# Designed miniproteins, single chains, continued (2): the designs that were tried, part 26

Each design is a single chain, and the fold is of that chain. pLDDT is the mean over its residues in the fold that is shown.

## One batch from the design tools (miniprotein)

Design m4837
Fold by ESMFold2-Fast:
Structure m4837 (fold): chain A 77 residues (1-77)
Amino acid sequence: DLSELTEEQIAQFKEAFSLFDADGDGTITTKELGTVMRSLGQNPTEAEIMEEVDADGDGTVDFPEFLTMMVRKMKDT
């Protein structure tokens, strides 16, 4: 639920995501996802990354999938 993120947090996450979105197509690789999330203070497991990304089969993550991972990890205490 994106309503749990502030507009400022969404903007910050988009800026972090865009640093790794070299193509400008709105996707990053699973390796880059781990790096982006760690830069934002999260530590996703490979299993968590694969659970989110396995749906598209490409080994890439789009911005909505990235936000879902961030929200999930922020709730995971």
Scores: mean pLDDT 71

Design m4838
Fold by ESMFold2-Fast:
Structure m4838 (fold): chain A 60 residues (1-60)
Amino acid sequence: TGKIAVALKDFPKVDENTLALKKGDVVEILEDLGGGFVKARSLETGETGIVPSDLLKVLS
């Protein structure tokens, strides 16, 4: 199962592969892509996309 994390700040949708987030949104980390990026699913919207890992705090 993926790790659960929370967004530390708002993150805009910059392309079709990017997951837009608001500060406090809870996500499941699905895959570590390397280079400081992860593929995640928003538990708020169900959408999946790429986000910078540095804006996520893993909850455990």
Scores: mean pLDDT 82

Design m4839
Fold by ESMFold2-Fast:
Structure m4839 (fold): chain A 98 residues (1-98)
Amino acid sequence: DEYGRTPLHEAAENGDLAEVKKILAEAEDKVALLKEKDKYGRTPLHLAGYNGYANVAQLLLDAAGEEALELLNEKDKDGKTATQLFMESGKKPKYVKE
């Protein structure tokens, strides 16, 4: 789309596990697709992390195989990894404004 998102980015952002599985199964180069960055430097893994979709994040890492560590260390334009975004999504207290 206009933000440089692939269908895999959108499926990961929405937590659509079935669509993520379908896209990866149909991909000619799934690792290249997993490493695609949107306009903000975010991979599908970053979007899954940001929204707290652990099941999608696990599937993306499993699909990456030997590249999983590289994906985990990938930083968006704000310098954040998918793990950092995932931790932030799960630890934001509703009574504290950050």
Scores: mean pLDDT 77

Design m4840
Fold by ESMFold2-Fast:
Structure m4840 (fold): chain A 72 residues (1-72)
Amino acid sequence: SPEQEEKVKQANELNKEGDELFAQKKYEEAKEKYEQALEIRREVLGDNHPDTIATEEKLGIVDIKIAVEKIK
């Protein structure tokens, strides 16, 4: 539906913003964007969709980066 297409577009934009923040080493801000994208992708595409899985994998990497930064 047009509503589902708009939500997919929103998730793609959030994912892109997350990638840009990640490249800047702004890991906590990147996490917020990826979490928002993941919520939409799970709802619209489902848990087994490649884009949903890719976003979950990115969040795992971000959590590792945040943990490493905490050690100084």
Scores: mean pLDDT 88

Design m4841
Fold by ESMFold2-Fast:
Structure m4841 (fold): chain A 59 residues (1-59)
Amino acid sequence: ELEKLFKLYDADGDGYLNEGELRVIGKPLTEEEVREALKKYDKNGDGKIDFEEFKELFS
C-alpha cells in the first residue's frame, strides 16, 4: 500500500517525494507542516523524502 502510494505521487520517477508531493498526500497539511515533516524525516538533507523516510512519516 505505502509503496503504491509513494510510486503514484513520485511524478518525477526519481524515487523521492518533494514538498509539493507530500502536500497532496498529507491533507490537510499546510506548507509549514510539510516543511516540518521534511525537517524531521529528511535524513539526507536534500529537501526530499525517500521510501524509508516516507514509511516513518506514516508509522
Scores: mean pLDDT 68

Design m4842
Fold by ESMFold2-Fast:
Structure m4842 (fold): chain A 92 residues (1-92)
Amino acid sequence: GGYSPLHVAAMAGDLAEVRRLLAQGADVNAKDEYGRTPLHLAARAGHLEIVRVLLENGADVTAKDIYGRTPLDLARQYGHEEIAKVLEEAEK
């Protein structure tokens, strides 16, 4: 429980579904039970193109989960260097 359809699509790497949900007004910054946004889940899973699409749609790069982790923290923890670079640039 606690996942929006956008969380599920972002975790799954389903770029087409992410685009469809955002076009239908899905909340890009919706939080799950752990305070995670779709951007947190895409960054953790290594889905670079989904990270880009979420950022283009106003995803909050500064959002912290219940452990105080940002999407950037998760990208670094899970070894997704290109995603980490994109998120670092988006914080400025």
Scores: mean pLDDT 90

Design m4843
Fold by ESMFold2-Fast:
Structure m4843 (fold): chain A 60 residues (1-60)
Amino acid sequence: GPILVKALVDYTAKTSDELTIKKGDILEVLEVVDDDYVLARNLETGEVGKVPIRYLEAIE
C-alpha cells in the first residue's frame, strides 16, 4: 500500500520543487530523494514536491 506520513509543522515552499505543508496534513511518499528529503504528494492539496524528512512522522 502507499507509504503515508503526517506533517509535524507548517512549511511554505521556498523553491518551485519544494512542497508546502500544513501541520497535520497527510502526505503520500512517492520517492526517497536522499537522507534529508522525500518526494511526496500532499493528499489535502494534491501538490507534489520535496519535503524534509525531519518534518514528517510515519503513520500506520
Scores: mean pLDDT 86

Design m4844
Fold by ESMFold2-Fast:
Structure m4844 (fold): chain A 87 residues (1-87)
Amino acid sequence: EAERLVEEARRLAEEGSRLLNEAEKAYLAGDYERAAELAERAAELFERAVELLERADALEPSKEITSLIVAAKLNLAGARFLADLAR
């Protein structure tokens, strides 16, 4: 069911965004170890969200799902960048 996959992906992306925001705050505070850990966890969640959205798109293609894939991939790239920067 495409809708279920989209809903699960949205939940994962929301959690990933929360962790990424916390990672950014840790980085700005000079806690690079915490920033890297949180950013890595955020990246894992966004990666899973992308996988679920791509599966949903394969079942029932839509402009909305494509938009969500793009957003999730951008967030994934940002999380990976911050994780690498904080090391």
Scores: mean pLDDT 89

Design m4845
Fold by ESMFold2-Fast:
Structure m4845 (fold): chain A 58 residues (1-58)
Amino acid sequence: MLARALKDVSTSNPSFLSFKKGDILEILKVFSNGFVLAKSLKTGKEGYVGLSSLEILS
């Protein structure tokens, strides 16, 4: 499942993914707490992302 970033996110926490508004992410897993595990298609890095920061693409 692909998603587009709705805003810029910068984080010092290595478990979370940093990205720019408009970046395309692959959603690997959805959690019940409002977070997803996602992979940046731009950088290849994986990390947690708040679902509210993403627009789901179908």
Scores: mean pLDDT 83

Design m4846
Fold by ESMFold2-Fast:
Structure m4846 (fold): chain A 106 residues (1-106)
Amino acid sequence: ADAALAHARAVLEAARRTVEALLEELRRAGAPEALLEQARARVEELLAQAEAALAAGRPDEAVALAGLAVSTVVALLLRQRGEPIPPSIHPEARALAEEVLRAAAA
């Protein structure tokens, strides 16, 4: 339905703004530049996949990918602050955060 695509577009636009705000919080929390660069690259990849899903008429996939991008930065921010990652953060987002941390350390 057109309404589902419109909703998914709004979610993706909100996710882009939220990701930028969270990356700025990650910078303020003392994340090294390499971590910020790897985090940005990974979330931009996820948001590009969400955009492609919207273009292909797959709103549920676009919403899921946008949410995964946001949750990945939240997981990184919690790790940077030494806070536990709550079970409400999807295991895939935690796995992506660990991947970003390993890439930044290389």
Scores: mean pLDDT 88

Design m4847
Fold by ESMFold2-Fast:
Structure m4847 (fold): chain A 80 residues (1-80)
Amino acid sequence: MLSDEELEEAFKKADKDGDGTLNYTELVQLLKSLGIDPPASVVVSLFREVDKDGDGTLNLEEFKEFLKLAEKNPIIQKYR
């Protein structure tokens, strides 16, 4: 299990521009770096669910919520 501190470090490394948010492309690259390669449809669905402001980016809090939902999602856990 990744700690909250490890998740924050991963988020900062994926945030190349330092704007404090991840777009879809940066999120997908981060997930692949963590060894997670779910179907794009599942990633898009969860991204939209946690993107409360609808701006097409995730802040750190929304990113942590995304990972908690992804970790409990049986499709993500069972997909190769």
Scores: mean pLDDT 73

Design m4848
Fold by ESMFold2-Fast:
Structure m4848 (fold): chain A 117 residues (1-117)
Amino acid sequence: MSVEELSEELLEAALIGNLEEVRELLAQGADVNYKLELEKELPGLKYVFNGATPLHLAAASTHPRALEVARLLLEAGADVLAKAKIGDEEYTPLDLAELAGREEVAAFLREQQEKAA
C-alpha cells in the first residue's frame, strides 16, 4: 500500500475514533500530517476540508475516543498548529474542537499549542 493510501485511511480512522487502526497505520508509515485535498472526500464527511490533517478530524470527532486519538497523533508528530479551510475560514485542530463543543479535546489541544509556542 502506498504512503498516500495509508494516509487517506489514517484520516478516516482518526475521524471515527479507531485507536487500533490509527496505531497500525502510523506503524506502517502513514503521514501523520497528511492534508486532505480540496477535491477529495472521506466517507462520513458532509463537507470537504481543504488541508484537513488527521488531528483536525480527531478534534472534530464526536467519538468518545477522540482525545486518545488526538494524543496518539501528537505523540507521532502531528502539527498542532496546522490549518484546514472550510469555505473561506481557516481552522486549527483547537478551533475545530471548540466549534464542535469537544471541551476535553479542546483543553488538551490548547495545552499542546502553548508548548509549541
Scores: mean pLDDT 78

Design m4849
Fold by ESMFold2-Fast:
Structure m4849 (fold): chain A 98 residues (1-98)
Amino acid sequence: MEELRKKLFEAAKNGNVEEVKKLIEQGADINYLDENGNTALHIAAKNGNLEIVKLLIEHGAVIDQKDLQGKTAIDIAKENGNEEIVKLLEEAREKRKQ
């Protein structure tokens, strides 16, 4: 599954929605951490790809995962001014609060 994890990150980075969807269907680990503690959700939030963020949330992405700098996908989206992504992630977080 190492190849699927790498491809998922590349697809998220490139904004390739169809490839992200295909890789998730093939069993890619959505919550895999790269060398910097980033998930695919962090990458999608950084790149402002709302559709990929939606797909990852739908398939159970961990919303509050922190990277090695202590940043969540919400923090990254706020830094980049991606208001719609911030709203989407905050709504998903609230829905999953225990």
Scores: mean pLDDT 81

Design m4850
Fold by ESMFold2-Fast:
Structure m4850 (fold): chain A 119 residues (1-119)
Amino acid sequence: SPVVPPKDFTEEQLRELEAFLAFLNDPNSPLRPVLEQRLADELARIEAGGDVNARDWRGRTALHLAALLGDLEAVRKLLEAGADVNARDDLGWTPLDLAEAAGHEEVVELLLEAGADRE
């Protein structure tokens, strides 16, 4: 599937994201199951009363992971829990940017309905 470039990002930043998405979508890569498990762990933590907007070592929230993975149900749960739809990771990526780049159209629509900005 073609990667849709996020608005106002450099060719270098887009190339880095495309390489990451290629690795994520490689069936021989451990990356996808590791991120899916991490998202599951974050959802369990949030359901137990943890901070929905907690950031990892890359500045990513659970909403960034759900958007990147195309997990529509996780995105919905996180938005209902008060997730910051416009949170930026340490690279400046929003959940919307990651969903658009990964081609997850239903997640893109849900994030826009929740007030995500295209910047």
Scores: mean pLDDT 78

Design m4851
Fold by ESMFold2-Fast:
Structure m4851 (fold): chain A 68 residues (1-68)
Amino acid sequence: TLQRILAVLRFLSEGEEVSNEALRAFLASVGLGDHADAVIAAADTDGDGKISRAELEALIARLEAELA
């Protein structure tokens, strides 16, 4: 499960930024919709409904440390 979340986040981080809605849709498309709220809460630290590349990269680094 965590590896699938990481794959989605890495794919999205290739863009400049993503909306909370886009991240939720991608997670749902890979069967991880039930984790979407937790992932969004971890990534959208300022609560503006947008997730920057830097925020995505920070979350990816944290999750990779947990997986290792």
Scores: mean pLDDT 73

Design m4852
Fold by ESMFold2-Fast:
Structure m4852 (fold): chain A 121 residues (1-121)
Amino acid sequence: AGEDVNAVDESSRLGLTPLHVAARNGDLDRVRALLASPAVDVNARDSLGGTALHEAVANVQTPLETLREIVDLLVAAGADVHAKVRLGDLELDALEYTLLITNPSPERREFLRELIAEHSK
């Protein structure tokens, strides 16, 4: 029997899928392995409506090159770069979410802006 790649992490207060957790941790190899499954829901939403893309860009410790590869893999798998997470009364896409909650350095901010713009249709 195959692993349920969309099974929520019951230890998580947000109901994160394995893809959310791998993206949040900057675990490129695990992201790649999960996206190789045809059963993966790349746009799976946590309890706030956040996707793996929101989790990937919110981790300020992930190196920029690793982050680029994770985002490229997620978008190639069909991730919606315009998906909104709910934070109080706000609905935020991945770029808006990371800019608000992490207050990244100017260099990381420009990298994220350009990375998301490359994948916006």
Scores: mean pLDDT 79

Design m4853
Fold by ESMFold2-Fast:
Structure m4853 (fold): chain A 69 residues (1-69)
Amino acid sequence: MPVLVKPLLELADKDGDGTITLEELERLIEAFKGSPLEPVLEELRKAADKDGDGKISEEELKELAKEVL
């Protein structure tokens, strides 16, 4: 559900730069441990790890949300 992208960005992107770091994503995974959001957050972490830059942009997050949700 694309509505999950907006609260994830607001919670993780404290600087308002439109990106989520792996560190911020780890915090979200811990916060939502055992919830239906956990597998979505794990997929986001895997995507960031594949690129090797450790960051997910807003556009990448929206595209990944379409694939996972």
Scores: mean pLDDT 64

Design m4854
Fold by ESMFold2-Fast:
Structure m4854 (fold): chain A 122 residues (1-122)
Amino acid sequence: SPILRAAAAGDLEAVAAAADPNVQGSLGLTPLHLAAAFGHVEVVEVLLKRPDVDVNAQDDLGYTALHLAARAGHEEVVLVLLTSPKVDPNAKDNQGKTALDIKNSGDFDPEAVRAYAEAGLA
């Protein structure tokens, strides 16, 4: 999907202009998931400003964009997401973990998050 690749690449203009910001690719990943996984702060901010974006969308593993940002260690993306009143910080993945649980466990794996996000673009 063009918008999924644009979000993964940090292409602000393409993401802002996209007709459907909630498209799900492989693994259930949305543009917001990909922007968060790759640490594209400005793309995350653009998506959060769109009233049509599902900011709490969960992928096939129950991950929200906040989960992926936390696991990747993208602290600036985590802060931007947490400042949004639309974001649910208590959403649980399929293992029953919140994004805060991931952060507190020190279970950072930016390489695994990158590989997962890349697989979602296939």
Scores: mean pLDDT 87

Design m4855
Fold by ESMFold2-Fast:
Structure m4855 (fold): chain A 60 residues (1-60)
Amino acid sequence: GNPIYRALEDFPQLLPTMLAFKKGDLLELLKVVNEDFWLARSLKTGKVGYVPRSALEQIA
């Protein structure tokens, strides 16, 4: 399946296309868009949006 990442810190929804998360939330990587932002799905909420890669750690 898709790689799973853990949030290292809280992230607010700064833009409508971004995904907000809390430290410890699990995110499924859907697409690498560029070096700074990825498209991910929250495993907690099912919502999809852009996330900063620097705030994430791969766990699976």
Scores: mean pLDDT 86

Design m4856
Fold by ESMFold2-Fast:
Structure m4856 (fold): chain A 58 residues (1-58)
Amino acid sequence: KIFTAVYDYSATSADDLSFKKGDKLELLEVVDSDKVKAKNLTTGKEGLVPIIFLKEVS
């Protein structure tokens, strides 16, 4: 399942994923109600992403 980032985000901890608006993010795991683990398909990095910054692409 692929999401598009709707805002830029800079990671503030080692577990977080940095991304840019328009980056494609593959859902790996739902961690809790506010966070998912995703892979940034542009950078190849994995980490935690706040779900509010993501829009589903179908």
Scores: mean pLDDT 79

Design m4857
Fold by ESMFold2-Fast:
Structure m4857 (fold): chain A 88 residues (1-88)
Amino acid sequence: DLNEELLKAAEEGDVKKVEELLKKGADVNAKDEEGRTPLHWAAISEKADSKEGQETIDLLVNKYKADAEAKDKNGKTALDLYMEKYPG
């Protein structure tokens, strides 16, 4: 499933794989069982604060127009999750 692969690639901060899957027709706003989009997973990635993680977030938002206002099952946006993981 391209959407499941996209969610995992975003979690890994793999910019090249994320772009490959989006070019193949994966849904940039795909939601998993937790209601989390690729942008949510990119934001909580262990690489989110790295160059690769930031490039993944930039690709999703600026090139593919990911919905930054999308909320998971707990009412959290990707930014909310990022701020919880990287406070201060």
Scores: mean pLDDT 85

Design m4858
Fold by ESMFold2-Fast:
Structure m4858 (fold): chain A 58 residues (1-58)
Amino acid sequence: MKLARVTKDYEARLPTELTLKKGDIVEVLKVLNDNWWLVKLLSTGEVGYVPASILEEI
């Protein structure tokens, strides 16, 4: 399982995106491209796209 930590708050701009807070841990499900990753928020089970730039792999 590929995990990443959220490095800064992100507010979803589209229905396919996920709102995340700094310190959240996500599972990386798919890499759409270098800028956008499909992730699952482990605390809620919610799935959506977020900018790869806010994520730090652990």
Scores: mean pLDDT 84

Design m4859
Fold by ESMFold2-Fast:
Structure m4859 (fold): chain A 108 residues (1-108)
Amino acid sequence: DLELLSSLSAEEFKLILEERLKEGIDLNKPLGNEYGLTWLHLAALVGSEELVQFLVDNGLDPTAKDENGVKLVDRPDSRGRTPLHLAQERGHEETVKLLLSLGADPNA
């Protein structure tokens, strides 16, 4: 669940993600809940560069555009927060730098 996922360590999160990948999940789609969260939002909440890199290495395309032309890395949740906003709000400076290197727009 969402609250459980955001309370996990990066290592625990990777184990769950590996299991979900075996089930054929598309990392480029929202998690399918009313919060509009993507896997990048969860990685930003955790503050793990290693988790962000793991997602990219396993098929997440930060530059993949949705039906409105918005890049995955810039996709807002139901509250209008991007993964970059979540990392900034939590003080995860290295995750912020990584998201910017992946094409995140600080003005999104």
Scores: mean pLDDT 77

Design m4860
Fold by ESMFold2-Fast:
Structure m4860 (fold): chain A 70 residues (1-70)
Amino acid sequence: KEEIKKKILELIGEILALIGEIYDLERKLKEAEKKGDKETAEELRKKIEELKKKLEELKKELEKLSKELG
């Protein structure tokens, strides 16, 4: 089951990278809101929502693969 283990590691990597991206965007959102940049704030909120949805899908995929190992 080496291939399944590799897929799990890849998903963990993607999940961690995505969490980092969300964190960075949330920081930028706070700065944009503080500056009153409504357009940038709206774009950042949309991007954060998209990434959060992708994060949930990756988490579900990771759970499925983890069950295949145990």
Scores: mean pLDDT 83

Design m4861
Fold by ESMFold2-Fast:
Structure m4861 (fold): chain A 104 residues (1-104)
Amino acid sequence: MEELIEAIRKGDVEKVKELIDKDPSLVNARDPRLGGLTPLHVAVAFVEDPEKAIEIVDLLIEKGADVNARDFAGNTALDIALFHPDLEKRKALVKHLLSKGADI
């Protein structure tokens, strides 16, 4: 899990793909050290480049990520995107997640 989180934070799309292909159980795994964040939550919360964030979100959903997965506080990836401080990044992430079936 730690290696996957680091790959996501770096925006390393190819490494994210490699790690999930090697262990598909990671795609919906909740990291207890990060309050139960899934890889999808990490992509939305920690990838600075919105294009890389969207690319990783798409990859994770293609690999079977639950777009409506909740962390230990009950937050979805959409909830995290709605609190993004950069308005343009927030708009891009929210629009994209809604297009992928995120619940309101």
Scores: mean pLDDT 80

Design m4862
Fold by ESMFold2-Fast:
Structure m4862 (fold): chain A 63 residues (1-63)
Amino acid sequence: FVGTLFRALYDVVATRPDELSVKKGEILEVLEDLGGGMYRVRSLETGEEGVVPAAALEEIGKR
C-alpha cells in the first residue's frame, strides 16, 4: 500500500511540526504507514511531505 494514491476527504490543518496541511481533494502518495491511524505522505501538488490522519484520506489506486 506504500506508493498508493489517496485523496483528502476534507481540509486538514497541521497542528504539529511533523504534520502536513492538506486541502479537500488534494492527491497524496503514501510513503509509510506509521501505525495508530497516521500516514507519512507526499503531496503530488506541492511536493511537501508530512504526517496526516488515515481517516482524512480515501484510497484511489496506485500510480
Scores: mean pLDDT 79

Design m4863
Fold by ESMFold2-Fast:
Structure m4863 (fold): chain A 59 residues (1-59)
Amino acid sequence: MKLARAVKDVSSSSDSFLNFKKGDILEVLEELGPDFWLARSLTTGQTGLVPKSALEIIS
């Protein structure tokens, strides 16, 4: 399982993007182009698009 930690808070009104807080752990599911991942929050269980700049890979 590829895990990442949020390095900043992200909040969006878009249904396509995942909202999370700095320090949240996410599972990276797929790479979607150069700037985004599809990820799942381990805190909420929600899936969505995440900017790569908002995450640090940890495993």
Scores: mean pLDDT 81

Design m4865
Fold by ESMFold2-Fast:
Structure m4865 (fold): chain A 67 residues (1-67)
Amino acid sequence: MEEERRAIGERLRARRRGLGLTQRQLATAAGLSVATVSAYESGRRLPSDEELERLARALGVPVSALR
């Protein structure tokens, strides 16, 4: 469980950084708060399937790239 949260968070961060986006910019694009994006990237929280789909869309990647 913690390893999955960490892996998803690390992939989110890597993809966001690859696009030159700040956490605030990703949060705005995905319809989330900055605090929520930060919690997901740190592995503190696991995104729901709907949130993960929204994040993947904002990053221009398939959901499988974040799982």
Scores: mean pLDDT 83

Design m4866
Fold by ESMFold2-Fast:
Structure m4866 (fold): chain A 64 residues (1-64)
Amino acid sequence: SEEEELKKALQKLGFPDSFKVPKLGERGDGVLGVQIALKEKGYYDGPLDGVFGEETIEALKKLL
């Protein structure tokens, strides 16, 4: 499932198993942290807005 793929991508970024996969449209500091980590690794060039949108999801899938 997409949630399982995103969980695997988050683990590759170094996020702990206790970190829950955000839902589409979810906002928060956790999502911002994911965006920053993806940007530092060169997978994401979108806004650092803390919103778990399609751009953030596609960037995570690049880790798979």
Scores: mean pLDDT 83

Design m4867
Fold by ESMFold2-Fast:
Structure m4867 (fold): chain A 65 residues (1-65)
Amino acid sequence: MEVGDVARAVRDFEARTPFELSLRVGERVVVLDVSPDGEEVVARSLATGAVGVVPADVLERVGRE
């Protein structure tokens, strides 16, 4: 994952903290930041505009457009 990537949730993810972003399978996000180990991303939901941390393994890159 890279900053500016558009990614899609490949599975449901439920936020465990107020800093995490809940996603349902098929929802799309823009990647805003990537952790140094690449395991987590800060993402913005394209559907809601909400921002939060998501595990990188929940997401697949679909483009930058």
Scores: mean pLDDT 82

Design m4868
Fold by ESMFold2-Fast:
Structure m4868 (fold): chain A 66 residues (1-66)
Amino acid sequence: SPALKEQVKQKLLGVQLSQLPQRVRELLAGVDKDKDGTLSEAELESYLQKVSKSPLAEAFLKELLA
């Protein structure tokens, strides 16, 4: 869902990884390419584009929102 994808992006954009639940932090640590502990818009957009190609994309995006 485009709305779900945008909601995930808005919720995670500019958030420090340390402020996220441990499960989400571990998952997104691999997305933080510059290792600054913060997710940039470019990193999130790249990640969400890759996830959206999966048939499990919606379930995965819902997990990121939890």
Scores: mean pLDDT 69

Design m4869
Fold by ESMFold2-Fast:
Structure m4869 (fold): chain A 103 residues (1-103)
Amino acid sequence: DSELGRQLMEAARNGDLERVKELLAAGADVNARDFSGYTPLHLAALAGHLEIVKVLLEAGADVNARDDNGRTPLHLAQLAGHEEIVKVLLEAGADANAVDDNG
């Protein structure tokens, strides 16, 4: 499970849509967390991989997951300027008023 989760996070970060789908089908935890508290959804949102964001949300990713700094995928998409990902996350129920640990 932890190995599949790590591979899922790598695939999400790298934009490998086919590998993301394969790993989810193999039972990878869609809400796996790395040492910084990042989930696959955080990494896909930060990297700008719109289709991977959609696939992760369909697989049950927590849209409001918080990293170790209290940042959500929405915060990372906004920071990176990925407007279409911001829209998709808000449509999926992201809390637009969430604050990170810095305010």
Scores: mean pLDDT 86

Design m4870
Fold by ESMFold2-Fast:
Structure m4870 (fold): chain A 67 residues (1-67)
Amino acid sequence: MESAELGLKLQELRARHPELITIRTAPGEGVPVKEIIEHLEKALKDPSLSEEDKKKIKEVIEGLRKA
C-alpha cells in the first residue's frame, strides 16, 4: 500500500479510538515507521477494540512492514 493510503487508514482508526491510537502523522510526515508500528501493536492488545477494528489495525501494520 502507498503511504497516503496507510495514513488515511490511521486517521480513520484514530478518529474511532483516540484514547488508544495517538498517532497524528502518516509515515514520512516526521514520525518513524517503527514508532507507528509499535503504537499500533500496543493498541491491538487492548480488549476494547472490535474485531473489525483489530483487523484494520493488523492490515495497516502489515502494510507498514512491507513499505
Scores: mean pLDDT 68

Design m4871
Fold by ESMFold2-Fast:
Structure m4871 (fold): chain A 150 residues (1-150)
Amino acid sequence: MEIEIRPARPEDVEAMVEVAVQARPSLTVFGVEAWRAMLSDPNHTILVAVADGEVVGLGVLKQVSPTVAEIVELAVHPSYRGQGVGRALVEALLKEAQARGATTVTLLVPEDNKAAIALAERMGFEQVGVEENVLNMGEFKTFLRFKKKL
């Protein structure tokens, strides 16, 4: 299976919503209008992973400052996990962060998301903090803050 990583297009939005829902069925996901707004925002970069013509993963980078970017979303369709898709998305987002002048990339990971924690660590992100009492779907959750120097 060949995985293509490319910029997201307006026609990918429905498939991106489906991937996000299937990747995280217990979390609120961005709707179609939020994805269209992010595609039109120069501070966002959206990449998709494509296999056999289908969108099977996505990643979102947000420019937070001239030297700081944040990975605000990373989703991989369940059937495509363990196949390197999430790694390829993170590698491409780190390259886009550097091309935009970022010297640092950050991300927030739910403390119960062991797969995303293990991916962040393997990608050379270091845990630098804890965000407690983050409201998510009517529950307070703890997020781990990760950071990577580029």
Scores: mean pLDDT 90

